# Designed miniproteins, single chains: the designs that were tried, part 101

Each design is a single chain, and the fold is of that chain. pLDDT is the mean over its residues in the fold that is shown.

## One batch from the design tools (miniprotein)

Design m3511
Fold by ESMFold2-Fast:
Structure m3511 (fold): chain A 95 residues (1-95)
Amino acid sequence: MIKVKLIPKNKTVKEGETAKIRVEVSGADGPVKVIVEVYNSAGELVSKDEKTVKPGETAVFSLKVSGAGQYTVKVKAIKDGKVVAEDEGTLNVTA
């Protein structure tokens, strides 16, 4: 079973700072596409990035959003055009 893990689950940064997160993929037989989506408190998509991750590798994503607030970070692993694993965390942006 393919698993994806967001590290750290909860990240706090100051407004204007870049938040670095890691995504670990396990249990995959080949490369998977990892998509990181950041949603604001209204549920609107404000940032999206994607990388192809090989089995056993950790991908690093740099997240930057405008405005202080609490954001939801959703991580999806995609194989053969389908979401095969998900994880979720929080990005807290202080003023």
Scores: mean pLDDT 84

Design m3512
Fold by ESMFold2-Fast:
Structure m3512 (fold): chain A 68 residues (1-68)
Amino acid sequence: AKAKVVFTDDTVAFLQRVVDTIAENHPELRAELEALRARFLAAVAAGDEDTAQATLVELDRLIRRAMA
């Protein structure tokens, strides 16, 4: 049976590694990246799928600026 959207340990670890890599290359973005990572992890721990998804959108936007 299908369940709500959940993030595996692999997905969470991958996202954390990406955030750390971007923060190392762009220290000016570190505070924003850390705040978004903390929000994402809190949402995942709480089972808050909508907050986790919204936080991923913000992370994607910030990462695209750093990597493009």
Scores: mean pLDDT 73

Design m3513
Fold by ESMFold2-Fast:
Structure m3513 (fold): chain A 92 residues (1-92)
Amino acid sequence: DKVVQLAIAIEQKDKDTALKLAEELAQELEAQGVSGPMAAYVLAQQLIATGKLSAETQAILKKLAEEFEQSESDLSAVEAAKQLVERVLDEL
């Protein structure tokens, strides 16, 4: 499960692996009709649902998910998902 692999990469602070997995998952979400900032929102919810993240990481993801849900930006799914992961890692 790529979402579980991304959760593990985030907890290990493996930025390169996390960004690669975020890009791949965003492409899969876009193929399913989830575009723009909503891809980051959906990815954040999927990450929280894995149960593999610390309480600290979950709190950061919940905050960022809310921001992306309310976002009117023209970000692509890949750009939004990568920004989500970068912001989580920067706050850890």
Scores: mean pLDDT 86

Design m3514
Fold by ESMFold2-Fast:
Structure m3514 (fold): chain A 64 residues (1-64)
Amino acid sequence: RQALIDQLRRLVSQYQDGTATEREVGRQLALLGLDRVAIESPEGVKTVTVSQEDREEARRLLEK
């Protein structure tokens, strides 16, 4: 679990630097059971929301 949180922090930082996609952040949030995160950007705070597709994928991976 801590490794998933550390990966989320890394992806948020990479997203702020423009090196990670919103989709990558959303997929990591779904694995942690989170719905959204607010990320600081040059244009203000941007909210990244987990898609229904990413929620279903994470559920499948966790259920096996």
Scores: mean pLDDT 73

Design m3515
Fold by ESMFold2-Fast:
Structure m3515 (fold): chain A 73 residues (1-73)
Amino acid sequence: DKLKKASDLLKKAADYAKQGDTDKAKSLLKEASKLAPQVRSASDEAIRLLDQGDNDLAADVASKAADWLEKKA
């Protein structure tokens, strides 16, 4: 189940973003977008926010994308 796996990766990315582990968060966001291309825009936005130091906003974007995928899975 690619959507479920992508959702789990987005949730982990949000957790790492909140912890300030931006490299791990970005890696997981990229992996999630490979599994579920429909969250690519959200993942790219979260990465942009991480690059700006907006870790909490990046985590929020990733969490909302994960919730959206769970409703589709």
Scores: mean pLDDT 85

Design m3516
Fold by ESMFold2-Fast:
Structure m3516 (fold): chain A 72 residues (1-72)
Amino acid sequence: SMKEKEKEETLKLLQRLIKEFADTFNMPESVIKELEEFAQKLVEEENLDKTSIIQRLSEEMMKKLLELKKKG
């Protein structure tokens, strides 16, 4: 379990990673919002450490990128 301060710092990190990813790949705002909501849920999950949270977000970001490439 993470302390509340660590959860806040982790969420800020995830939000920055999402912004950098979105800017790099020109992600639509709908996907950015989905990733931000996913990050919020990950930070609230009691069984995940910071490393696991970052890994799961990275996997979700790659999944969204691949889905956009298949449909575009």
Scores: mean pLDDT 81

Design m3517
Fold by ESMFold2-Fast:
Structure m3517 (fold): chain A 96 residues (1-96)
Amino acid sequence: MKYAKQYHQTLKFELPESTTPEQILEFTQRVLRAAKETGAKISEVIYFDNELEISLTHKTKSALEKAVEEIQRIAREVGAKVVEVTEPELVDAIVD
């Protein structure tokens, strides 16, 4: 497989206890759209124990940070609590 260095960040959100499966889907779709518009790739989406974890990659640190900021804005609009935002990390990513 072909690998290239890309920047990676992980975001964790705690959803309100009143959140329905339909609202989780809507939030996830809004996040996917924001990532697409910024050029970031979503590498992982995990929903577990009322927490949503999203992992993102981008070739440039500044574009990744812009995507992360937009996603955090969307999370706050839907009432999600931002639990964790990792620092941008340079990782080997599959680019095929």
Scores: mean pLDDT 79

Design m3518
Fold by ESMFold2-Fast:
Structure m3518 (fold): chain A 76 residues (1-76)
Amino acid sequence: SKKAEELLDKFIDAYKKHYGLPDDVDRDELKEKFAEAAKNYSLEELVEILKQFPGMEDLTEEELREIAEYLKNYKK
């Protein structure tokens, strides 16, 4: 959904800030990498990983679940 994409963009921004990535990093490449990594986790495990990530404290469990579901169902 469009809302899930907006929530994922917040995670990408948190990830970029945490690892000191440049503003011109390819966001679509990061989305693909996150989607591939998400295949290795259950939905519940992915929600817990996202919840513990620095910069994600203001998101609800429902919003984190929307990101996790979007990543597990990501289509190029």
Scores: mean pLDDT 80

Design m3519
Fold by ESMFold2-Fast:
Structure m3519 (fold): chain A 69 residues (1-69)
Amino acid sequence: EELVELARKAAEAGKAGDIDKLSQYSAEIFRLLMERGVPREEAAQATVRVSNAALKGDIEKAVEIAREA
């Protein structure tokens, strides 16, 4: 599951304090959602939710959000 793997990597980067990698993975999540036909607003909202969980280092929450998107 590409989206789940990206969310996991984003959360791991966030937990490590690597904001540059977190931002990169968040951008890839947004792009992947857009490529899958998710409308821009919904893709942006899902990406923000994953990024917020990732910034807190909450890997389980980031993965859960990605599975629901």
Scores: mean pLDDT 84

Design m3520
Fold by ESMFold2-Fast:
Structure m3520 (fold): chain A 95 residues (1-95)
Amino acid sequence: SEKERREQIILSLAVLRFLVEGGAVDEEVLREAEEALRAEDEEEAEEIIARAEGLSREEVLERLRKILEEKAKKYKAPQELLDEAIEEVERLLEA
């Protein structure tokens, strides 16, 4: 559904945001993806995210895990939420 597609894009943007914070992706890429989503151009947002995902799956997951662990510590997030977020990212990357 349109809602499920939008939710997947938002999750991808969240992953991209963590990659930018870790220095793996340029902040400009995140800004362009967010602007495309605001314009309700989901196809353009998906294309921008796909270009940023030129990193290997293992590199993305390793950097994301470290960034998410640091964020979880800073915001005192439960470990279960961190594990769930990583599982969703793994599912998204396998699709």
Scores: mean pLDDT 61

Design m3521
Fold by ESMFold2-Fast:
Structure m3521 (fold): chain A 80 residues (1-80)
Amino acid sequence: MEPSALEQLEELKKEIKEIIESEEPSEVKRKRLLEIGQKLQELYNQHKDDPEVRKEVLEVGELMREAIKVIKEEEEKEKE
């Protein structure tokens, strides 16, 4: 059984929070976020007319921006 779009978005939110809290190298975190970003884009394109899905996509997108900031800070520390 395929999970609902809202269930998939909840899973993506959990994965992003795990990435932010993780002590993994920035390279690994970037790979995980790229995969999540692809899934997020696919869900958005499949459910453009669903206002609840669109709202959740925006919330996940906000979490993605926060995760990217964390990764950039980690990368800057690695470059020093």
Scores: mean pLDDT 78

Design m3522
Fold by ESMFold2-Fast:
Structure m3522 (fold): chain A 67 residues (1-67)
Amino acid sequence: SKEELLAEFEAHAQRALAENTDPELQQQIQQAIQLARMVLPTLSLEEAREAIEALKRAIDELLAAAR
């Protein structure tokens, strides 16, 4: 369900947020959470899955670039 996808994404994002003290990265991760919450209800389940995967990748790339 979309609720499960959002919960999965929020868990991923909250883990990244907790393990990272950089305020710029924290702000960008929080923006990704807000975007997911806003957009997911407007998408089909398939589109929601693709959007969540893209947002997870964006967070992972952001964290990798900060090393």
Scores: mean pLDDT 80

Design m3523
Fold by ESMFold2-Fast:
Structure m3523 (fold): chain A 58 residues (1-58)
Amino acid sequence: LAAALAAAREAVKRAASKYGLDLMTKEGISSAEAGARATALAQRQLAEVDERLRRLAE
């Protein structure tokens, strides 16, 4: 279970990086803004994964 959740966290990081790149290339958003949006998305999804891990430990 823990290994699967760790893999999910890495998948979130990769998806966020791709999302930021797509914002820059498809929508013409600046690299700074695209990076900020990608980081915010990753932080929210990682927080959800961490909360689930915490609940499983209890």
Scores: mean pLDDT 75

Design m3524
Fold by ESMFold2-Fast:
Structure m3524 (fold): chain A 100 residues (1-100)
Amino acid sequence: SSIDAQGRRSIETLALLAIHELSVYDPAAAEELRALLERTRDAPFEEQAAALIGFLRRLAAEYRAKGTPEDLALAEGLENLIAAIEAEVARTRAQRAAAE
């Protein structure tokens, strides 16, 4: 679907932004996210989005548990990216419903 392809490009762009931000502070997490993006490239849009959100939520929770100012800032950044991905998923679903 062209609608799903557009949604995929949007969430992949957000994932690449997350990889860039993580590459300075947590290069291991950046590589895990890059590998996840690569593994899910051919998965259905909803499955790729769910996998990315799940990874980012786990990572944000780990940073919050550490509790340093840098970790808390990273957690907040990831939570904002999760919200942006969820908004893109909702937009894609709405466009799909309108097209049916």
Scores: mean pLDDT 86

Design m3525
Fold by ESMFold2-Fast:
Structure m3525 (fold): chain A 60 residues (1-60)
Amino acid sequence: SSAEEKQRERIAEQVRLTEKHAANSAQSRALRDRTLESYGVDPDAPVEEKVEALVAKALA
């Protein structure tokens, strides 16, 4: 659906922004790592894998 497509795009954009902030801030990096670990996602995985994992969790 259109709503699912928008949700997917929003998640991808949020992940990209989060990674950018994590590159420049230790606090943002720690928050990113805790969030990903809470979803069972490897914090050291490539950005693309993080996006797909979070999209899979959000789009049931």
Scores: mean pLDDT 78

Design m3526
Fold by ESMFold2-Fast:
Structure m3526 (fold): chain A 85 residues (1-85)
Amino acid sequence: MPSGSELGQVGLMRGVLMSQLDYIRDLVRRKAPLSVVQEALDVAKDEADRLLQLGRKTLSQSSYDYLEDYINSILQEMEKLVQEH
């Protein structure tokens, strides 16, 4: 079972990527150029890779699995928003 402190770390890491999702949502809502939206997605993917690398080194397997599931879900939503733009 993940510790409370590890769940807190997962929550903070998820929050970083959620903020980037909100930024992409705002760009799409404002009908920003596709190039700007694609750049924001690329930045978010780089940040997701960084968070997964950090989580793999610092979290237990069960906490990492939660982080990976959250990150993959958020990235899928971001990619869908960009494709529908």
Scores: mean pLDDT 83

Design m3527
Fold by ESMFold2-Fast:
Structure m3527 (fold): chain A 98 residues (1-98)
Amino acid sequence: EEAVKELERFVDIEIDIHQGILDIVRAVEKVALKNGATEEEVKAFRERILKSLPEIKQKSLDYLEKRAKELGVPDDVLEEAKKRINEAIKQMEEELKK
């Protein structure tokens, strides 16, 4: 019970962090454009962030698996948590491609 709640809280925090990163990326792009950055420079910045998403996702999943094992969380709960992280990263990718 406590182990499941701890893992769920971790997933919620991770999703909130992903949203925060997206908000920061959008703010940086806006400030860059106001300070004379070109459309191509902004595109290059976004491409760098997009290229980093697979590594961020893998690290999040690896940490989640390690934490679930430490807490003794059932496999079905871990798989649902992984699904939520995968969906959050996919949404972040789709937003960055707009």
Scores: mean pLDDT 82

Design m3528
Fold by ESMFold2-Fast:
Structure m3528 (fold): chain A 74 residues (1-74)
Amino acid sequence: SVADLLAELRRLLDEFLALASTIHSPDVVAAARAHVDQFLAHLEQLAAQDPAAATQVLQRAIARVREDIALLRA
């Protein structure tokens, strides 16, 4: 479901920011968290208006964040 995809993206973004906090200063991480929260709020609105479009955006975002996490762990 779209709700499951939103939950998975939130979990992955939390993981990404936790990894980023080991490399970047707290102010940089805080700015990134603010952008992530805005992006997730936008996706929640999109999911309410157009679940099909939201599903496509969520699937692409999940794939990209997974790749970014893998690169940070390398």
Scores: mean pLDDT 85

Design m3529
Fold by ESMFold2-Fast:
Structure m3529 (fold): chain A 61 residues (1-61)
Amino acid sequence: MDYKELVLEAIRAGLLPEDATEEEIRHFAKYYGIPEEHFDEIIAAVKAADIPPLKKGKTYD
């Protein structure tokens, strides 16, 4: 799995929201040791992927 697929899989698994901000994606990438040179392409891939949200919650209460 390449870096883009790693992050997309994390969103599908619910580790990152599909509407994650650039900062949130960057933080996740740093946590997994993804080189900064790949952040821009990863952010673009996440925004283009149109991954359907699972469930938000955690903020309605």
Scores: mean pLDDT 67

Design m3530
Fold by ESMFold2-Fast:
Structure m3530 (fold): chain A 85 residues (1-85)
Amino acid sequence: MSARELLEQARKALEQGKYDEAIKLAQQARDKAVAELGPDHPEVSRATIVLSDALEKQGKLKEARQLSIQSTSTSIRGVGRQFDE
């Protein structure tokens, strides 16, 4: 399976409320995209966003925020400290 196929499965799981499944599939999609395409590739960002959303939906807000920091996607960094530090 390609990183894109794993990402599509993760999105479907997220739509179905299968947050655990979405987290696993999004992690696999991200890891595969990093390994094959590099960490700065758009597919890595897409997988990270899906993973972050699935973690947040499941109540794992700390893990979701850690992913946002790693992807440098949080706008909070521009207005102060990320998570106050």
Scores: mean pLDDT 70

Design m3531
Fold by ESMFold2-Fast:
Structure m3531 (fold): chain A 91 residues (1-91)
Amino acid sequence: MEKKEKLEAATAVFAAMAHAVGAAVDTILYARRTGSPEETARIEERLREVLREASRLLAEGAKSDAETARRLGEEAVRRVREAAEALRRSL
């Protein structure tokens, strides 16, 4: 029963994260087409750092209860989305 609630929360977070990662990938592809090689490398490094931090939040959530896992997952999604949007606007 508890495993089902965790799985449902994880599925919702994963769907939202897929959208956020999609935005990050779109930002990288846009930079590769319109930016300099140096600017593109800088954007890729920053997004990689944000994705690594998001992965840490998800790993921490996985060790916690379903409610905490959902909150940390939502925070991870927000960080990736906000970083992708900010970097896209800088191009």
Scores: mean pLDDT 80

Design m3532
Fold by ESMFold2-Fast:
Structure m3532 (fold): chain A 99 residues (1-99)
Amino acid sequence: MEELEKQIREATNEMLAAVKAGDAEKAVEALERLEKAEIEKYASVTKEENKEEVVENLRKAFDHLKEAARAYIAGDEEKAREHAEKAEEYFKKAKEAAA
């Protein structure tokens, strides 16, 4: 689990760096890597009955992260904040469902 958590943190940092640089392509690439790592992590610890809920929440989180990154790069600070906050909420729900 620590190895996957490190990969997730690295991908998150890469996404944030890409957003800061205004590089939407790299931000999306990092988000795709993050999504793959999160799904692998949660699939390994989630009961079969909860897998669907976890995956749905992860997908919603990544949808909001992509919107947040695009809004931030476009200079829409309010929209970026709203989407980033929603992404965090869905990640928290995914983690809770996995436990």
Scores: mean pLDDT 81

Design m3533
Fold by ESMFold2-Fast:
Structure m3533 (fold): chain A 80 residues (1-80)
Amino acid sequence: STGEKIVERVKKDLDRTLSLIKKLLDQGDIDTAKSLFESTKKYMEELIKELEKEDPEAAEKVRQLVKQFEKQVQQLLKES
């Protein structure tokens, strides 16, 4: 389904973004890492709102992926 394809894409996009945030933090670019994190959260919130109307199950899966991503980024920020 379209929802399943969106979930798969979100998983890959969040994994790539997490890797980029790790790289930015390792380089001392804390402000850029935080900006990327905030922009990613805003984008995902809008995607979840749109997806909830058409595919609530896919929206919930995306919400869970975003929560996991947020926890991982917060852990990295504490270690920086």
Scores: mean pLDDT 88

Design m3534
Fold by ESMFold2-Fast:
Structure m3534 (fold): chain A 100 residues (1-100)
Amino acid sequence: MGTREDVYKKLVEEAKKAIRETAEKLGIPEEEVEKLLKKSDDDTILILGAVSEYALEKGLSKEEVLEIWEKIVNKDLDSLPEDVKELVETYLETLKKAKE
């Protein structure tokens, strides 16, 4: 198995790809994605990637996805839709367990 750091780096790059693919499919400008990534640490990028994949599967609109992304970046998790909040909390617990 690779090192934990190597696996984590790969997951962050895959998450960035998922965010960009979601943006392209929804017509979100690249500038909004760059702004989002500049505000985000690697853990936040992983969460954004997971939520972006979920949002596409659920057929969420561009405006719904942008609102969810801004709330995640601002750590305003309590105002997320219940299903998205559960996904974020589960993912955060998994990341914490993997690091500790």
Scores: mean pLDDT 79

Design m3535
Fold by ESMFold2-Fast:
Structure m3535 (fold): chain A 84 residues (1-84)
Amino acid sequence: MTFTVTATITTSPGKGRRAGFSLRIILSRIPGVLSVDITIIDDTTVQVTITTRDRDSALRAGQTILNYRRDHPDLIQSVDVTIS
């Protein structure tokens, strides 16, 4: 059974592509992550969709996004993460 992590990320204006690029690299390095898709919705909104092989990898991916928000508060304004 695969798990999907969907994160809607609000960035500082013009920072969506930079945030998306960094997250794709970081998330792709997590064992059990099968795919990372980045969608730029607008200049302040990025959606990240991650497919993982198991629930533990999904939880790790979600926590990694939350940690990235904490470590880059000037780049990331808010994060909404859902696991399904």
Scores: mean pLDDT 85

Design m3536
Fold by ESMFold2-Fast:
Structure m3536 (fold): chain A 79 residues (1-79)
Amino acid sequence: GHRLEGKVVGVEGNVVTIELPVDAARILRVGDRVLVTSLTTGKTYRGVVVGVEGRRVSILLEEPHDLKVGDAVEIETID
């Protein structure tokens, strides 16, 4: 899949909003399955894209997470 590095800009429970250096809609669509890896902790979370707004993508994570606003993350699309 595609890999993108971004920054966490919002956290609302299990919904994490990540800002990408490019328009998120170029690579991501609502319903896409992704892996989100914290570059701070190395933990990887499974999720589904629930929103795309310009350079921002909102992902519903399938499990509890330790992500915080300001964290650097990698997003990988699942083929």
Scores: mean pLDDT 87

Design m3537
Fold by ESMFold2-Fast:
Structure m3537 (fold): chain A 72 residues (1-72)
Amino acid sequence: TPPEPLSPREFRAAGAAVELIEEEGRATSRQVAERAGVSVPTATRVLNRMVEAGALRKVKVGRTTVYVPAPA
């Protein structure tokens, strides 16, 4: 999949994801959406793009999908 530039909403979501990971070691789509002021689908799209880029990995904790830093 070709790399695409982030929209302003997606850029805000990406920043929120990084901040949440620095604070908690993980981020959820809902937390990213709430912090960034974007919809949950937008936050999920950005987090999945970051997983595809190798920056994050997706982990299921109970019923919640969380995103954590990928190994370098």
Scores: mean pLDDT 78

Design m3538
Fold by ESMFold2-Fast:
Structure m3538 (fold): chain A 87 residues (1-87)
Amino acid sequence: STEEILELLEETLEKLKKAKTQEEAIKVVRETLRRLVDMATADPDNLAALAAANGMQEALNLLEKGEMEEAIRTVELTVELVRKMLE
């Protein structure tokens, strides 16, 4: 559900803000991305899962470049996007 995806993204954002290393941050985002891809694959009509997966992939790309602040912002914007999809 969109609510489950929102909760997952909010948990991911909190873990990402608490990450002390690039490796820890990458692991957090990769685990969330994998789960979102699984959700989107199981239900192709789940547009929230697809949108969230795209946001996590962009955050992962930024983290791999060492751009932590930009990655956090990308996750924050993804949370906002999915929240609006509940309307």
Scores: mean pLDDT 87

Design m3539
Fold by ESMFold2-Fast:
Structure m3539 (fold): chain A 89 residues (1-89)
Amino acid sequence: MVEQTVLTVEDVKDDPEQKALAEQSQARQARLQQAIDNKDYQTVIALYEELLKRAKEILDKSVFPTIRADAKKAIEELEKKIEEAKKKL
């Protein structure tokens, strides 16, 4: 049975899932910075590879040009960071 739910653009912007994803992203950046500070480049590479997989999933699932552009840029930046981290090993 379909419950009556009316969503507006304003309701969609206050999406708890989108807020949770942003918070997770910030937490990962903090952990990544700690690994860099400790010169633990093996952990840095592992974290970048996890982020790369997620960015590729976003690019594959999203049809929105802005989100796809951001994901593509993130993929390019992460691949460069992985290569640079591997050179530090």
Scores: mean pLDDT 70

Design m3540
Fold by ESMFold2-Fast:
Structure m3540 (fold): chain A 89 residues (1-89)
Amino acid sequence: MFKAPEEAAKLALEGAKEAVRASKGEKIPYGIAAALLAIGGLATVTFTGDYEEGAKDVEGGAESAKKSGSEKGYELLKKAAEILKEAAK
């Protein structure tokens, strides 16, 4: 069913946007790292069907979003990862 992966994708993309927006002149690009990990996780799910691996990448994105100063990005990416983990079961 496409609904759960699509909802996870929407949450992950919004979380990535929030992480990038929170990043203001950072020496370490944690917001960009969060976006790349979120997109990479979604790509893994989309092209390989590996929801467990995709969820791990999105969780890595959540941690990077938190380091970027984006609590909103962290929350959204964490929710996306949980949806992907539930789809893997």
Scores: mean pLDDT 78

Design m3541
Fold by ESMFold2-Fast:
Parts: sequence; C-alpha cells; structure tokens
Structure m3541 (fold): chain A 67 residues (1-67)
Amino acid sequence: MVVELAVGEEILITNSPEAEADAERLGIPVIRSENPAKLANSLPNTEVIAFLAGFEGEAVLVRAVAP
C-alpha cells in the first residue's frame, strides 16, 4: 500500500474496530491493516508517535513529516 500524507497530518493504522471507533471520535483518519506496526514502519516520511493499547489487536499513530 502506498500512502501520501500532508506534513503534520496524523493517521491511525489499526486492525482493531475499537481503536477505529476511538479515532473517529477524535477526528483522526484511519487505515485498516492486518499488521499495523509493519505498515507504519514501511510508510515514507512519517514518524511513529504512539503504540496504543487497551483493546484487542493493535493500533499505531503516525504523523507525516517533511522529507
């Protein structure tokens, strides 16, 4: 998957419906992936802000950064 983000844009990568619902509440865009951590690490020009816990599955919050 190839993703292009505007600098400073935050996005949640998750395989958890609960994390997706939380992101919707916060107004954060969501990408669903079977392996969120692997996808997060493969995205260019992004940094991982947080790994989220407290639900079944995984969620990774990333932010787009300048090249």
Scores: mean pLDDT 73

Design m3542
Fold by ESMFold2-Fast:
Structure m3542 (fold): chain A 101 residues (1-101)
Amino acid sequence: MLEILGDIVALDARRLAEDPSLSEEERRAYLHLSDGARQARKNNNKETFEHLGDAVGALRRRDFDKAIEHLQKAKEQAQKNNDKELVEHAQKAIEAVEKAK
């Protein structure tokens, strides 16, 4: 689990995407997570932000199933908040993680 601050989660995900040992799909997942975390910060939505942080943590451990689970929760919370941009970032991250499996 990462820090609650959206800037920290977004920057951590962006930095993790720079790891040259990652697959292209893992890198895409981190980039979409970074974009999603920034969007969640703008909305001041703690619940969505916590799910995105949990997804980054799971992805770091290469627990792809847990990463997808947390991303689905983030997407559902974003849908509840009518945040179409955050829904799109979460969906793209899910697709990238599924391809990384």
Scores: mean pLDDT 80

Design m3543
Fold by ESMFold2-Fast:
Structure m3543 (fold): chain A 81 residues (1-81)
Amino acid sequence: EEVRGRVEELLERAVEAAREGDREKAIEYLREAMVLVAENVPDPEKRKQAMELLREAIRAVREGAPVSDVEELLEKAVEVL
């Protein structure tokens, strides 16, 4: 319940940082979301899928992919949770 809301807030902050061109800050928020998922998502399959999508989002941010591509990956991560 509360975990999904916290993850969603971190992902929204990551998207905002990416839109501002602050890739380092976007990656920091995504890494914080990964820690939250790893510690708080009890379903191992959902945890694995969300973690994989978050890693792909970090890679997309590092490679300078369009923010829309990052948003799509993060929407899928939230949907899995």
Scores: mean pLDDT 85

Design m3544
Fold by ESMFold2-Fast:
Structure m3544 (fold): chain A 78 residues (1-78)
Amino acid sequence: MSIEELEKEITLALATMALALAKRSGKVDDFVLETIRKAAEVDPEGALELARSALEIAKQNGDEETAKRFEELIKELE
């Protein structure tokens, strides 16, 4: 595995874990947003799905500011 391949796998795993923690806590924070944005640099389609999941969590929690930030991220990735 090259450093580039390793970086991609680590970035996707980190974003996935961050989203899983957000789902358990019911809170999507800037860390989740930034890890998904980094994942988009290596896997835009995978990051788009993670961003959509994070948006759903933010909406369910009534966090409209965070929801708007994820809506903008989704728009950037489409």
Scores: mean pLDDT 77

Design m3545
Fold by ESMFold2-Fast:
Structure m3545 (fold): chain A 95 residues (1-95)
Amino acid sequence: AVEELRAALRAGDVDTAARLAYEIAKNGSLEEIRAALDVVAEEGPKLSDEDIRRVLRAMGEGIDKRPKEERIKGSLLLVATALRIVGNRIDAELA
C-alpha cells in the first residue's frame, strides 16, 4: 500500500494517490499511516500545493473513520506532516 502510494505520487497520479492515502489512513496501522505521511512529505517538493492538499485531505478523511484514540494520534501525525511540508515551501520561496 505505501509502496503503491509512492509510485502514484512519482507518476503524478494524484487521483490514485488520494485514494490510496485514504485507504491507508482508514484501514492501515498507525505505523503505516506514519510511513504514508513520510512518503507524502518526501515526494511533496515534486507536487503542486493543490495536489498535496488533496492527498493530505484524503488522509484526514480516512483518519476520521478510526476509533477515537487512533483519530487523535493520526490527526497529530497529519498536522505535523502538513506543517513540515508548509515549512519546506516557505523556505523554498524565501531562497
Scores: mean pLDDT 79

